# Designed miniproteins, single chains, continued (4): the designs that were tried, part 28

Each design is a single chain, and the fold is of that chain. pLDDT is the mean over its residues in the fold that is shown.

## One batch from the design tools (miniprotein)

Design m12940
Fold by ESMFold2-Fast:
Structure m12940 (fold): chain A 100 residues (1-100)
Amino acid sequence: SADEVLELVREAVERINEILAKALPEGVFRQLREELEGWVERLERRLREGKISVEEAVALFRAVFDMVIQLARDLKVPEEAIEELERVRRETEERLRELL
């Protein structure tokens, strides 16, 4: 359901933010957190208004997660933090597949 997808997306974004808060300078982290929170709000609105399907919302989340991991690599986040982000991605992808 839409609500279950949104709950998983919010949980994943919270986990991303916890990992990145420890690995990034505070100013960079604040900007990224605001951008991710804004993206989640737009996704929720579009999904609730029926402007996108659940499947489209999942595909958009996958694309955003891939962009976050790539940005973390470009910002030279420690490998241990990248491995944690990749674990969150795998766990979230598995749970999302069970909802589709």
Scores: mean pLDDT 85

Design m12941
Fold by ESMFold2-Fast:
Structure m12941 (fold): chain A 74 residues (1-74)
Amino acid sequence: TLEELILERAAAHGFTFTPEALARLVELLAGARDPEAALRALFSALGGAKPGTRVVTVEHVEAARPAIEQAVAA
């Protein structure tokens, strides 16, 4: 599922999501031709992950929304 893809890619970059952030990101990616490209844009906008976990909140997703929308539209 799209949710499983997001969580798998987030874990690979050292991120975890709040339930609200995950739900919002699923909404934004629902129409994406390439969810992988949109996820790369999000993680780039977040500045990458250091070893360990970082919590992504809905505010982080909204801050990255322009980059996500650009990747979705492409």
Scores: mean pLDDT 73

Design m12942
Fold by ESMFold2-Fast:
Structure m12942 (fold): chain A 90 residues (1-90)
Amino acid sequence: SMLEESRRQIEELVPEYVERLRKVAELTREGKLSKQEAVLLATAGLIIAAAARNSGASEEAVAELLRAVAEVARAIGDEELAERLLRRAE
């Protein structure tokens, strides 16, 4: 079914996006990515996390996405956003 196919695609995309977001945080900490670019990518990560949850991804998968976005938030100096996201990942 289209629903099972969508779920499979989300299960494949979540780990890929987590790794991409972690790389964004790394590059931002190294000064290789601008704060503006990091903010845009973190925002995209939040949209993906919401879409994953609404499409039936596991709580663990959504939590990993939120933790990865929190790493980007910390890399840009937004500690309040990072702490809020980590609480939501519990």
Scores: mean pLDDT 83

Design m12943
Fold by ESMFold2-Fast:
Structure m12943 (fold): chain A 68 residues (1-68)
Amino acid sequence: SMLEEAKKKIREIGKEYDIPEEIVEKLIEALEKGDLEEIQRLLTEIASRYNKPEAAEKLGKVIVEVLE
């Protein structure tokens, strides 16, 4: 399914950019629930707090393909 492929890509990007697994799993949970506010909050945290804006951009692109 598109959702299962997206989860795999999200975990791969998380590993590539050394994002904490806890944040990656929260992002996946928010995606499964369709929680757009939590998705936006987590992507902002990845970009600013973890200083990984490229990771946040790649993750956002994967997520957008699933939500519509």
Scores: mean pLDDT 86

Design m12944
Fold by ESMFold2-Fast:
Structure m12944 (fold): chain A 92 residues (1-92)
Amino acid sequence: REEVERAARELDALLAADPGALAVAQRALEENRPLFEEAHRAFHQGNVEEAVRLLREVFEGIIEALRAAGHDEEAAAFRRFAEAFLEWLRAR
């Protein structure tokens, strides 16, 4: 949990400093919203492995969008957050 919170704060600070990167990440999340909602449903049904699989796909989409737009630092921070979050979720 502390690792997830630390990675989230790092990512938030980078996105707050770059409105362009924040806009790219927000658009990528919205484009993957149906997949994110499916992951949320899977988690509530006790299907943690499926939720992790779907969330990984959402996070990869956001990371790819950031890299394609030239926001490599934010993409790297997002990957650190995603890895910490997915590991935390599986450990629950």
Scores: mean pLDDT 84

Design m12945
Fold by ESMFold2-Fast:
Structure m12945 (fold): chain A 91 residues (1-91)
Amino acid sequence: NEAEEARRELEALKEEVSRRLGGPLPETVFELQERAGALLLEEDPDEARVAPRILALSQHINDLKAKVILAEAEKNGDEEVAEAARRTLNA
């Protein structure tokens, strides 16, 4: 149920970021950071206010994805993938 909780939290964050970006969540954390960086260059104060929050969420999204991967790998007995996910969370 840790995986289900992390997945639910990830979906809620995706929805929030999608609303703030005016479109779907980017595929990668790198693309998300690029979108946030572009917002900082806008003259629109409302868009600029969102950018720091999106940047903070990028790491949280990455951590939640690692938690989901870890839980699935542990459930499936894939120790190599589980170890990789644990290293990601501890870094």
Scores: mean pLDDT 65

Design m12946
Fold by ESMFold2-Fast:
Structure m12946 (fold): chain A 85 residues (1-85)
Amino acid sequence: SDEDLEEGLKIMKEAEQILNDTYDFLEEKLKTMTPEQQQKALQRFSEIRGLYWQTLRYAGQGDLERARKLLEEMKEKVKELKDWL
């Protein structure tokens, strides 16, 4: 339906915004980190990026329930990264 398409687009836009904001935050923090801290931060960001791509995939397929769950997992991983930093 048009409503499902609109919701899928909103989920995709929110996921993209979260990814971009998280990357900007991380980019500034990386400048003050040790190489070991940088590696761990980038591994955590890689997990977030993976959840981002999965969110887009399921939202694009119209599986809005799965897309929402993946978006929430992405938000949790972002919170964990920020709390760790």
Scores: mean pLDDT 90

Design m12947
Fold by ESMFold2-Fast:
Structure m12947 (fold): chain A 85 residues (1-85)
Amino acid sequence: SSALEEIIELGKKYGIGSAIFLAYVLAGDYEAAIEMLERVHGPLEPAQVEALRAFVDEQLAALQKAGITAEKILKAMKADAEQLK
């Protein structure tokens, strides 16, 4: 969605890796989420990849249960950017 794309763009612009990772989690994009971590930590072992997929599933379920959407995250990020002057 456009909201997920804007979160990724703002995350790259301000160096907020957690926002980029969260956008991939909300998209259900395991490949992109794993690749992002491998860019920081180097290649992950298969057991680490499986554990990370389980973690992404748990995070997605928690976000859905809390009613947290990409649009809500983007709105919060824009508000924070405005407070930074």
Scores: mean pLDDT 76

Design m12948
Fold by ESMFold2-Fast:
Order: sequence, then C-alpha cells, then structure tokens
Structure m12948 (fold): chain A 71 residues (1-71)
Amino acid sequence: MKLSEEEAEELLKKSEEVVTREGKALGMSEEQIKAALELAKKFVEMAKAGASSEEIKAALEKPGLELEKKL
C-alpha cells in the first residue's frame, strides 16, 4: 500500500506529536527524540514508496536498537 502525499504529511504530523509526547514522558533526551522523529520520517518515506509493513519495521528496529544501546 502506497501513501498519498497528503496521507504522508498527516501521518508525519501525528508521528511527531506522539513521539515528542511519549519521548518526554519516558525521559528521553532531545537528541533521542530527534533520532526517533528521523526514524518516523524514514518510515513515512518508505510507506510512500510502497514498502511493505515488514520492511518498514525491519528498517526502524535496527536504528532503534542502536539508540537503546547508548542509553
């Protein structure tokens, strides 16, 4: 399933709100929140390009594990 430009923008806005809110609640640093937002942008771009949900999950999990390792 490929996202439209409008759907991608809406999803990105919602992701930014959720990641910022949840990140602050979990005590994440501003740098960690920015890294998570960058992953969310990559997710939206991959979905817009028609990547499968499995491919998107795999791409997000690898950077997330590296971020956790530095905590």
Scores: mean pLDDT 68

Design m12949
Fold by ESMFold2-Fast:
Structure m12949 (fold): chain A 67 residues (1-67)
Amino acid sequence: MSYREIAERILEMLKEGRSQSEIAKELGISRSTVSAALRRLSQPWVQRKTEEEKIEAMADAIRSALA
């Protein structure tokens, strides 16, 4: 599974109102990884970007958290 796919899934589940713990459990990743992705998405410079760029930014955060 690619980091981009994980980022897309996180964004989808967040829109559904899922908690960080639920997202982490569903995707089989740590809660801290989900938190890192959400933190990246919440930054002002990311909020103004396209959906594709938001997903890419989240994927980068996930990659960094797992490295």
Scores: mean pLDDT 78

Design m12950
Fold by ESMFold2-Fast:
Structure m12950 (fold): chain A 98 residues (1-98)
Amino acid sequence: DLVEKAKKVIEEAKKLAEEALKLAMEYIKHSSKEDITYAIGRALRAIGLLIDIERVEKELEEAIKNGDMEAVREAYERALKLLKEAEELLKELKELLA
């Protein structure tokens, strides 16, 4: 079911974006000053992703209430894009902090 797939993608994107934010914030808290600017930039990107994910989640809820299956599909496609962006951000942070 497309609705269930969209919900799961949103949950996974949110989880990865939260993990990225946590990792960036822990680095800012415990690292020496030279790389802190890169961690701050990535923390801001993670915050932006979380805002966009919440917007897509709200759009999905409205689409479901209205029975608008085209809007559900659009929310699903946007959620997939945000999932990929969250995966890339988390990978980038893990590689930087290794």
Scores: mean pLDDT 85

Design m12951
Fold by ESMFold2-Fast:
Structure m12951 (fold): chain A 97 residues (1-97)
Amino acid sequence: MEEVRRKIEEYEARRNARLGGAETEAFRLMVHILFGTLDVLLREFGLEDSLTYEQVKGGLRQLTGIDREALERILAALGLPPELQEEVLRVVDAAIK
């Protein structure tokens, strides 16, 4: 599980470095919200504790028409376990109504 936290930070750093490439502001927001959501879930599993639930909710509300396929690809690229990926998607779905 520590390797998951390390991969999240590493991935975020790499994405931030390449924001001038093909990324849009919408993609940047999606990535930010994804990591916020992951942080909350990792806290529930006793793995990490950096973000507040309020910040995650605020970010998720800004996402409308989530590209679920892109989100799933990002979660897979982070090397998260399938059960954690499903929990992230469940939290996102619950927050956006």
Scores: mean pLDDT 53

Design m12952
Fold by ESMFold2-Fast:
Structure m12952 (fold): chain A 125 residues (1-125)
Amino acid sequence: LDEQIQLVQELIKLNQEIIDLVRQGLAATERAEALAIVDEILKKIQEAIELTRKLLELSSGEIKNLAEELLERNQDALSIAQRARAALEAGDWEAFRRNLESLIAGAESMIDLNQEILKLLEQKK
């Protein structure tokens, strides 16, 4: 229980860090800076996937179902971030920015889902 709560709190923090990095990426005007930011976003999403898999292993019932949905959303975010990187390498700054805006919406949605999981875990204390 305490390990699951800690994992969910770390996932919330990680998604907040992703939102901050995405905002930096949207403000970036140089390709090298934007590439460094999107690589850091990819790293953070991969960390979120690992933490979500660990949460899933520790979970059962309703919390397991929510953790499975969280894993799917994190995998979608990875795909979007990879598309943002590919767009930037191709010089398509509009596609890069559209994918980053999708990542903000996704990260906010994942924070909401993690907060719901946290609420359910705290009710079991």
Scores: mean pLDDT 89

Design m12953
Fold by ESMFold2-Fast:
Structure m12953 (fold): chain A 66 residues (1-66)
Amino acid sequence: PEELLRRAREDVELSERGARETRKSLTRRSGKLGKILGDNLYGMIRAGSEVVEERARKKAEELLRS
């Protein structure tokens, strides 16, 4: 169970890192419009990362109760 939580955190960190790089790239390329697009994309990726972490947490809890 602890290994699943650790891997989920690593996956979330990697996804967040990619989201930050994408946001920076879009902001540099298109100024104001790029910032708006980058912020929206970053928000969507963060929401996805939270889903992954929540899923792993529930899986670990289920294993502990088994």
Scores: mean pLDDT 64

Design m12954
Fold by ESMFold2-Fast:
Structure m12954 (fold): chain A 76 residues (1-76)
Amino acid sequence: GPQDLTLSQGAKIEAEVVRELLLEAGVPEEVAQELADRVASGDVGKRSRAIGEALTLGGIDPLEYAERVSEAAEKA
């Protein structure tokens, strides 16, 4: 469950959700992967900035993003 996740595992889940949502929004795979990699490898500040940039680029609602991350974490 979400409470069992390490910080590294949480970052990986957030990165996977970012990549998936950007691809669903029609963002090219190369750009989606670059932003996902920044989410996965960044410290908290770099990760937050990369997520914000990704959501803006894809036109993604922050609430939709939060729900998708929550669902992905629940399945982990």
Scores: mean pLDDT 77

Design m12955
Fold by ESMFold2-Fast:
Structure m12955 (fold): chain A 75 residues (1-75)
Amino acid sequence: GTLYRVTLRAPSIDLQALADALAPLDVTALTLEREGDEFLLYFETARPVAPAEIRALLEARLPADVEVLSVERVA
């Protein structure tokens, strides 16, 4: 699979909301870690997806108080 890291800024977010937002991409290995005032989200896809497409999907589907700071392909 292809591994992605997303950096998010929000007062709070849960893993289920992120899983629901990413549901169209059939993601696996979804993990969420808090790093200070930011969250690090890791997940894999079976097929490569452009980081810009992942960003657009998250921005469309997450609440307005969640800021997507970066989307990076890491493997």
Scores: mean pLDDT 84

Design m12956
Fold by ESMFold2-Fast:
Structure m12956 (fold): chain A 76 residues (1-76)
Amino acid sequence: SEVDKLIEKAEELVDQASRALAAGNLPEARKLIDELGKILDEIYSLPGLTDEQIERVRKISGRLLQLEVALREKEA
């Protein structure tokens, strides 16, 4: 489904943002984190998500929060 493709893209963006942070590429990490947020907003706009899709999105949202905290700590 299109929802599953968006969730997969969001999971990929989490991994890419984590790698950018580990590499010290803060501008790239911010760009990827912002892109991740936009994809999550798109998913939340869609009706009829399954319980499995909701659980995956919940986990991605938690990772986004962790990435944003890590980015702010590195920028301080």
Scores: mean pLDDT 87

Design m12957
Fold by ESMFold2-Fast:
Structure m12957 (fold): chain A 61 residues (1-61)
Amino acid sequence: SMEEAEEAARRAREELEALGLPAAAQTVYDHVLKAAAEGLSGEEAREYAERAVASARQNLA
């Protein structure tokens, strides 16, 4: 659902901002919401958002 996508996008943005990546945070947020508006499921949106955050964390490790 759109509500699930919005929550996933918001969580990912907060986590990426906390990692010092504000540009990536905005890009992921915008992408998740756009994809959800175009038909991506809430589950798919969450998976994308979680993967984006995990990738960013790995690159900073």
Scores: mean pLDDT 82

Design m12958
Fold by ESMFold2-Fast:
Structure m12958 (fold): chain A 64 residues (1-64)
Amino acid sequence: MRSVEEEVERATRRLAEELSLPLHVARALVEDAARNLDPARAKQVAENLGMSVGNLRAYSRSLA
């Protein structure tokens, strides 16, 4: 079972590895993408982060 927290942590670790960034910087990028989420692009952003659309939207709402 993948909770919002689990998927955010996974997205953060993956982004940190792919871009060779510290985890705190990768987390800031994931949070920025969620805070500025365009509903019309939510599916594409979720796919890019390796998250479900539902969990990405839930995370975005938690940051509002």
Scores: mean pLDDT 80

Design m12959
Fold by ESMFold2-Fast:
Structure m12959 (fold): chain A 85 residues (1-85)
Amino acid sequence: SPLIEQIQELIARLQQRMVWRPNDVDGIIDLGEEIARLLGQLDPDAAKRLRELIKKMKENKDDISKVRELVSEMLRIVLETLEKL
């Protein structure tokens, strides 16, 4: 599925950004929002959970440890959703 391939590419970009630019919280949020948008076409409930995590990231931009925790939870939800397809 081209949609699943796009989501997998965005996951790879998000993981790469966490390694190379972990302080680029706005860039991390932008990638997360794009993943949620595409995931919403496959699983609207999973996308809603991602958007709640992204909201928490926006509220905690200065707490890099919290942002990292929220990204890990986001990736867990996305990967579990894709495994069920």
Scores: mean pLDDT 89

Design m12960
Fold by ESMFold2-Fast:
Structure m12960 (fold): chain A 70 residues (1-70)
Amino acid sequence: LSEEQKEKLYEIGKKYGLPEEMIEKIIELAEQVGPARTAQLLRREAEAAEKDGDLKLAKGLREMADVLES
């Protein structure tokens, strides 16, 4: 991941009140399995969060997936 992508992920986490440890784990995952695969996993987690009524988490995860794909 680029430094700019990492910075954007932390800003999204802050915007949606997501723990910094979650953002760090997402960065580690993207470095291990690639950004495209990580984005796919985040989109699946966002769908699960949305079904559970956690709209804030779902939106944050989707915005982070968008950063990882482009």
Scores: mean pLDDT 87

Design m12961
Fold by ESMFold2-Fast:
Structure m12961 (fold): chain A 68 residues (1-68)
Amino acid sequence: MTVEEAAKILSEKFGISLEKARDIVEGAIVLLREFGEEVALQFLVKETGNKELAEEALRLAREILAGE
């Protein structure tokens, strides 16, 4: 899965712009790589204000990283 594919899924599901979705997915990848899943989830929930959006972004980021 690419960042662009993940951004499209997030954008369509949560009604946010593709640009915002891409930024969230890229941020989720960085946070997951540097701090791990629990810390990444906490930061994304704080930044987005939406737990479901944060959880989906982390799921997509994990799929991207698994494909590397």
Scores: mean pLDDT 84

Design m12962
Fold by ESMFold2-Fast:
Order: C-alpha cells, then sequence, then structure tokens
Structure m12962 (fold): chain A 80 residues (1-80)
C-alpha cells in the first residue's frame, strides 16, 4: 500500500498532474487512496492533448503494480 501510494505520488509529480484529476467521484480508487476528485481539473486536463498524453503514460506506469491497477483502469476509462 505505501509503495503504491509512493508510485502514484511520483508519477503524478513527474507529469505535473494533481491527484484529484486521476479519479472519479464515488470510485473505488478515490475511496481506497483517500483522493478527493476534482471534476473541473479532470475536465480541463482531458480537453488538453498534452495532458491526455501524460495521463495515458501515468496509467501505463500505474498498471505495472497490482496496488495501483485500479487507478490505471480509472484513467484509461476516462481517456476512452
Amino acid sequence: MSDGLYLIQDVLARNNLPFSAVVLPGSAAAKRFGIKPNMEDRDRLLSDEEARKKLAEAADILAQSEATRDLADAIREALA
């Protein structure tokens, strides 16, 4: 769990993405990691091609760990 949280923090910091942009309200990921979703930040980032690319890269990194797979799936769903 701590390793998964560190991976999330590292990936989001390296890509300059806020935690609130990664998860949906009411999602299992938001509950599990205590992340408060911000739909305004998410909508802004999803409308930006560069930010969308960074989110896809973050999802690929997060998918490498079982602890963060739920977050990777949530990002991929948002990008679809």
Scores: mean pLDDT 69

Design m12963
Fold by ESMFold2-Fast:
Structure m12963 (fold): chain A 87 residues (1-87)
Amino acid sequence: DAAERAAAVAALDAAYKEVLEKFYKNSTPEEKKRIEEVLPKVEEELALLKREASPAALRAWAQALLDPSHPLAPEVAAELEAVDEAA
């Protein structure tokens, strides 16, 4: 379902943007500069995830990203290059 996938992608994009905004708020100027340097690589990994992951997986990743204290939030970020478990 293209509509379901589009909704899941939008949720992931919104979650990522929210996390990035919160991180910028708590970061020093040097930390922000370093983040901006790696952002293109992170965005490439997110684009791959959006193409390869199932809608259910994308929603799960979005939920983990929205809770930075969640145990899976660092694991979700680390698995941006990994094969999606849901295929």
Scores: mean pLDDT 66

Design m12964
Fold by ESMFold2-Fast:
Structure m12964 (fold): chain A 80 residues (1-80)
Amino acid sequence: TKEGLEKLAEMYEELSEFYRELAAKSKDPEIAALLQQLADTYKALSEALRAGDIEKAEELHEEALKLERELEKRLEALKA
């Protein structure tokens, strides 16, 4: 439903803001860059959902998952 897409878009907009704030606070430039890319991707995903562009939303969701995997790998490397 349209209401469902708008609610999901709001959640991704909040995630975008959260990652943007984390990027600003990050001291590692690679982590900051990944967090900024996640923020941008979730904002684009939110906009695609509001526009009803499901194909674009699915592509952006795949990109977000890829970026999250890259972030996890980078964070794990810092623990080693």
Scores: mean pLDDT 86

Design m12965
Fold by ESMFold2-Fast:
Structure m12965 (fold): chain A 90 residues (1-90)
Amino acid sequence: MKKEFLERAIAQLEYAKELVEKGEYDLAASILRGIAEQLEKMGFEELAKAFREASDAVEKAATDPSYREEALQKLDEAIELARKGLEELS
């Protein structure tokens, strides 16, 4: 269950990154928020925090495009953290 959820979470992060690159910030932020809530319920506190930070950066980019690069960086950090978590679950 947790492994399958992390695999889906990684796919959603990659999709959110694509959405940010296309300027679809609101949809990307919404996806990230929903997954962060599920991660928190499953006990992935650090990963949930990374998703929330990415969502916050994406929301800032929606109102100020100068935050776009920060949003992409936070998404990359969340993807890396999620992939490490998946490796630990085998």
Scores: mean pLDDT 83

Design m12966
Fold by ESMFold2-Fast:
Structure m12966 (fold): chain A 68 residues (1-68)
Amino acid sequence: MTPLEKKIKEEMEKYLISNGIPEEKAKQISDGIVLGVRSLIEQGKLTEEEARQLAIDSTKTVASRHKQ
């Protein structure tokens, strides 16, 4: 995991926890998002910038669904 991926993961975890998702579940969700985005970069489907934006958008979507 790169330093940038680690920082993004930590920010995603904090955001999910602040929106009422338990810490263990927040870690699991953020891990899944990072792995999915990495896979798309490795396949040449996304740039690093697009991958970062997708990770952020996915995190917000998950948090929004949890509140419902």
Scores: mean pLDDT 76

Design m12967
Fold by ESMFold2-Fast:
Structure m12967 (fold): chain A 68 residues (1-68)
Amino acid sequence: SPFDALIAQLEAMRAQMEASTDVAEAQRILQQAATLVDERAPSLSPEQQEEVFRMMQEMIALLNEKEA
């Protein structure tokens, strides 16, 4: 489904971001994820949007940890 595909892409992006040793690279990955979510999330159900936004918050937290 489009939702499952989006979740898989976000999981892959999160893994790339976690593996990154460069804050600028992690920021670029997060920006790509944010763009993808902005493009795809409006077509999802409210429950699916909540799951996607939860993943985005986890990725934001990961970036904040890398910037510390």
Scores: mean pLDDT 84

Design m12968
Fold by ESMFold2-Fast:
Structure m12968 (fold): chain A 55 residues (1-55)
Amino acid sequence: MKEEIIKKFLEEYKKFGGDIFKANEHTAKYALEQNIDPKVITDSLLEAQKILEKE
């Protein structure tokens, strides 16, 4: 589940030309619609941003 959110964030990030705010918004909305715990969503988005920092 965490990996799914991270993957979705990276896909949305590329789709919006590197717009982190739009990627976060669309990924969070998607995950909430899937009934994923908000804490898991937040942790997964933070981890996805750390991946971008290393790349």
Scores: mean pLDDT 79

Design m12969
Fold by ESMFold2-Fast:
Structure m12969 (fold): chain A 87 residues (1-87)
Amino acid sequence: SAEERARRIARLEENLAALRALVADVVTHKQASAAERAQLDALLGELERLAAEAIRAITDGDDVRYAEVMARIREVTARIEALLRRL
């Protein structure tokens, strides 16, 4: 349904915004190096591209593509979380 698609998009956008805020907070408080900041920025950029792809899949009602892209989002998110834990 249109309502279900809107909820999926909103949740994805909220989760991405929360992760971006967390990265900014941790980077500031842990005084991350220029190299660590660059690596995190690259991963956040990859997430932004994947989120756009997920939104397109949701809009098109392509549940198979949505599941595939969400698996990739989870992988990149795990890489960001692992990097943040090492700071």
Scores: mean pLDDT 88

Design m12970
Fold by ESMFold2-Fast:
Structure m12970 (fold): chain A 63 residues (1-63)
Amino acid sequence: GAADGERALALLEELARRIEAADPSLKVEVRRLSEDVFELTVTRGDEVTVRRYTAEEILRFYG
């Protein structure tokens, strides 16, 4: 439900902050593509890594 999406977003944003805290040279962005789909973008200089997660996956691994 909507509450699951909000919790998943919060967990993914916490993961993003954790990654940046571990390596300040990284820029991490979280984007909500739909209610149940999220995108994590990690930028290191000219290198961009993009991963997509469902709310179910985020809650399973981090919630």
Scores: mean pLDDT 82

Design m12971
Fold by ESMFold2-Fast:
Structure m12971 (fold): chain A 83 residues (1-83)
Amino acid sequence: DALARLSEEERRELEELARQAEEAIENKRPAEEVLRLMEEIARIFERAGLDELAAYIRELGEALAYILEGKLEKARELSEKAK
């Protein structure tokens, strides 16, 4: 159980960061904000010695940031062209 390696404080921090990341994705926040939140989540797992999980979370964050960036860039282009 990966959670058994996390302190109570680390678990609370993880839950809060996960909530913030979910809200950022749902609200189409800048890709950099999502990437930052995922990096903070990865650091918690890394501190707990879960290096493979931390690496996976970082990769997932990069993929999500790429998707959001592509969608936001296209949305901005369309909005700027609409006069």
Scores: mean pLDDT 72

Design m12972
Fold by ESMFold2-Fast:
Structure m12972 (fold): chain A 57 residues (1-57)
Amino acid sequence: SMDERLREKAREWLEKGLLTEEEYKEFLENQTPESWTAAALKAIGREIDRELAERKA
């Protein structure tokens, strides 16, 4: 099950550019714990990649 807080967090990741519009829409269509976990892993991974890119510059 999903609650409003998880949808709000996914929207925040979209606004920060850590999720694509397509990935956000897929999550909204399939609001399961598995879908949220997949979205969270993508967002966190991209944030880490962004931080690591700064170290290589």
Scores: mean pLDDT 77

Design m12973
Fold by ESMFold2-Fast:
Structure m12973 (fold): chain A 90 residues (1-90)
Amino acid sequence: SARTAALAEVVAAHAEEVAEAERYAKLYEAALAAGDREAAREYLERVIELMMPIWEEAARRAAAAGADPELLAEQLERMRAQVEAELAAL
């Protein structure tokens, strides 16, 4: 799909940021398992900081390739809301 192709291209273009986000995601999971909510919050915030621009760029490219920009915007907002809820639960 246009969305899948756009995401793959953006991930490849931002390989260093994606790798850094993956490292922080692992630290986040470890902190959650240890009950360290403060560390988990910091690591999750770092993942969001690195990945949200990548998701936004992928959505822009998908829209340019013919995907529905309104549906892409709704998906990004749902993703933001889910992440905000996860942070608030910490």
Scores: mean pLDDT 84

Design m12974
Fold by ESMFold2-Fast:
Structure m12974 (fold): chain A 122 residues (1-122)
Amino acid sequence: SGLVPVLALLLKHSGVVPLSTDLRKIAEALRPFEADLRARKPGTAIRVAQALYDAGLIRPGLGLSGIFLTALVIQEAVDALAPILSDPTATAREMIDALEKSGIVKFTDEEKAEAERLAAEL
């Protein structure tokens, strides 16, 4: 699935998760929420943010505001991806393209390659 690796990349890029964090660890923490994220179930962004906080994945310097910022990043991404969220065949590349076209992020070629590689392994 492209959704989970791409959201993991976005969280790392946004600085809510430390840049040194393994993308796979973030993706594994997001995986239980994938169905709810795709369904755009209300409250999912906050529940994901809390799970990432409990897993020790949110940058320590952000404190409690880290949960709010993480939820905001996830919600903005889900809204930007809304046209393709229900498509289980949507690739990591298509999701990256949709996020960049929305203006919320611009990834490096290295970041895109990392997310696409992880998506192929999952």
Scores: mean pLDDT 87

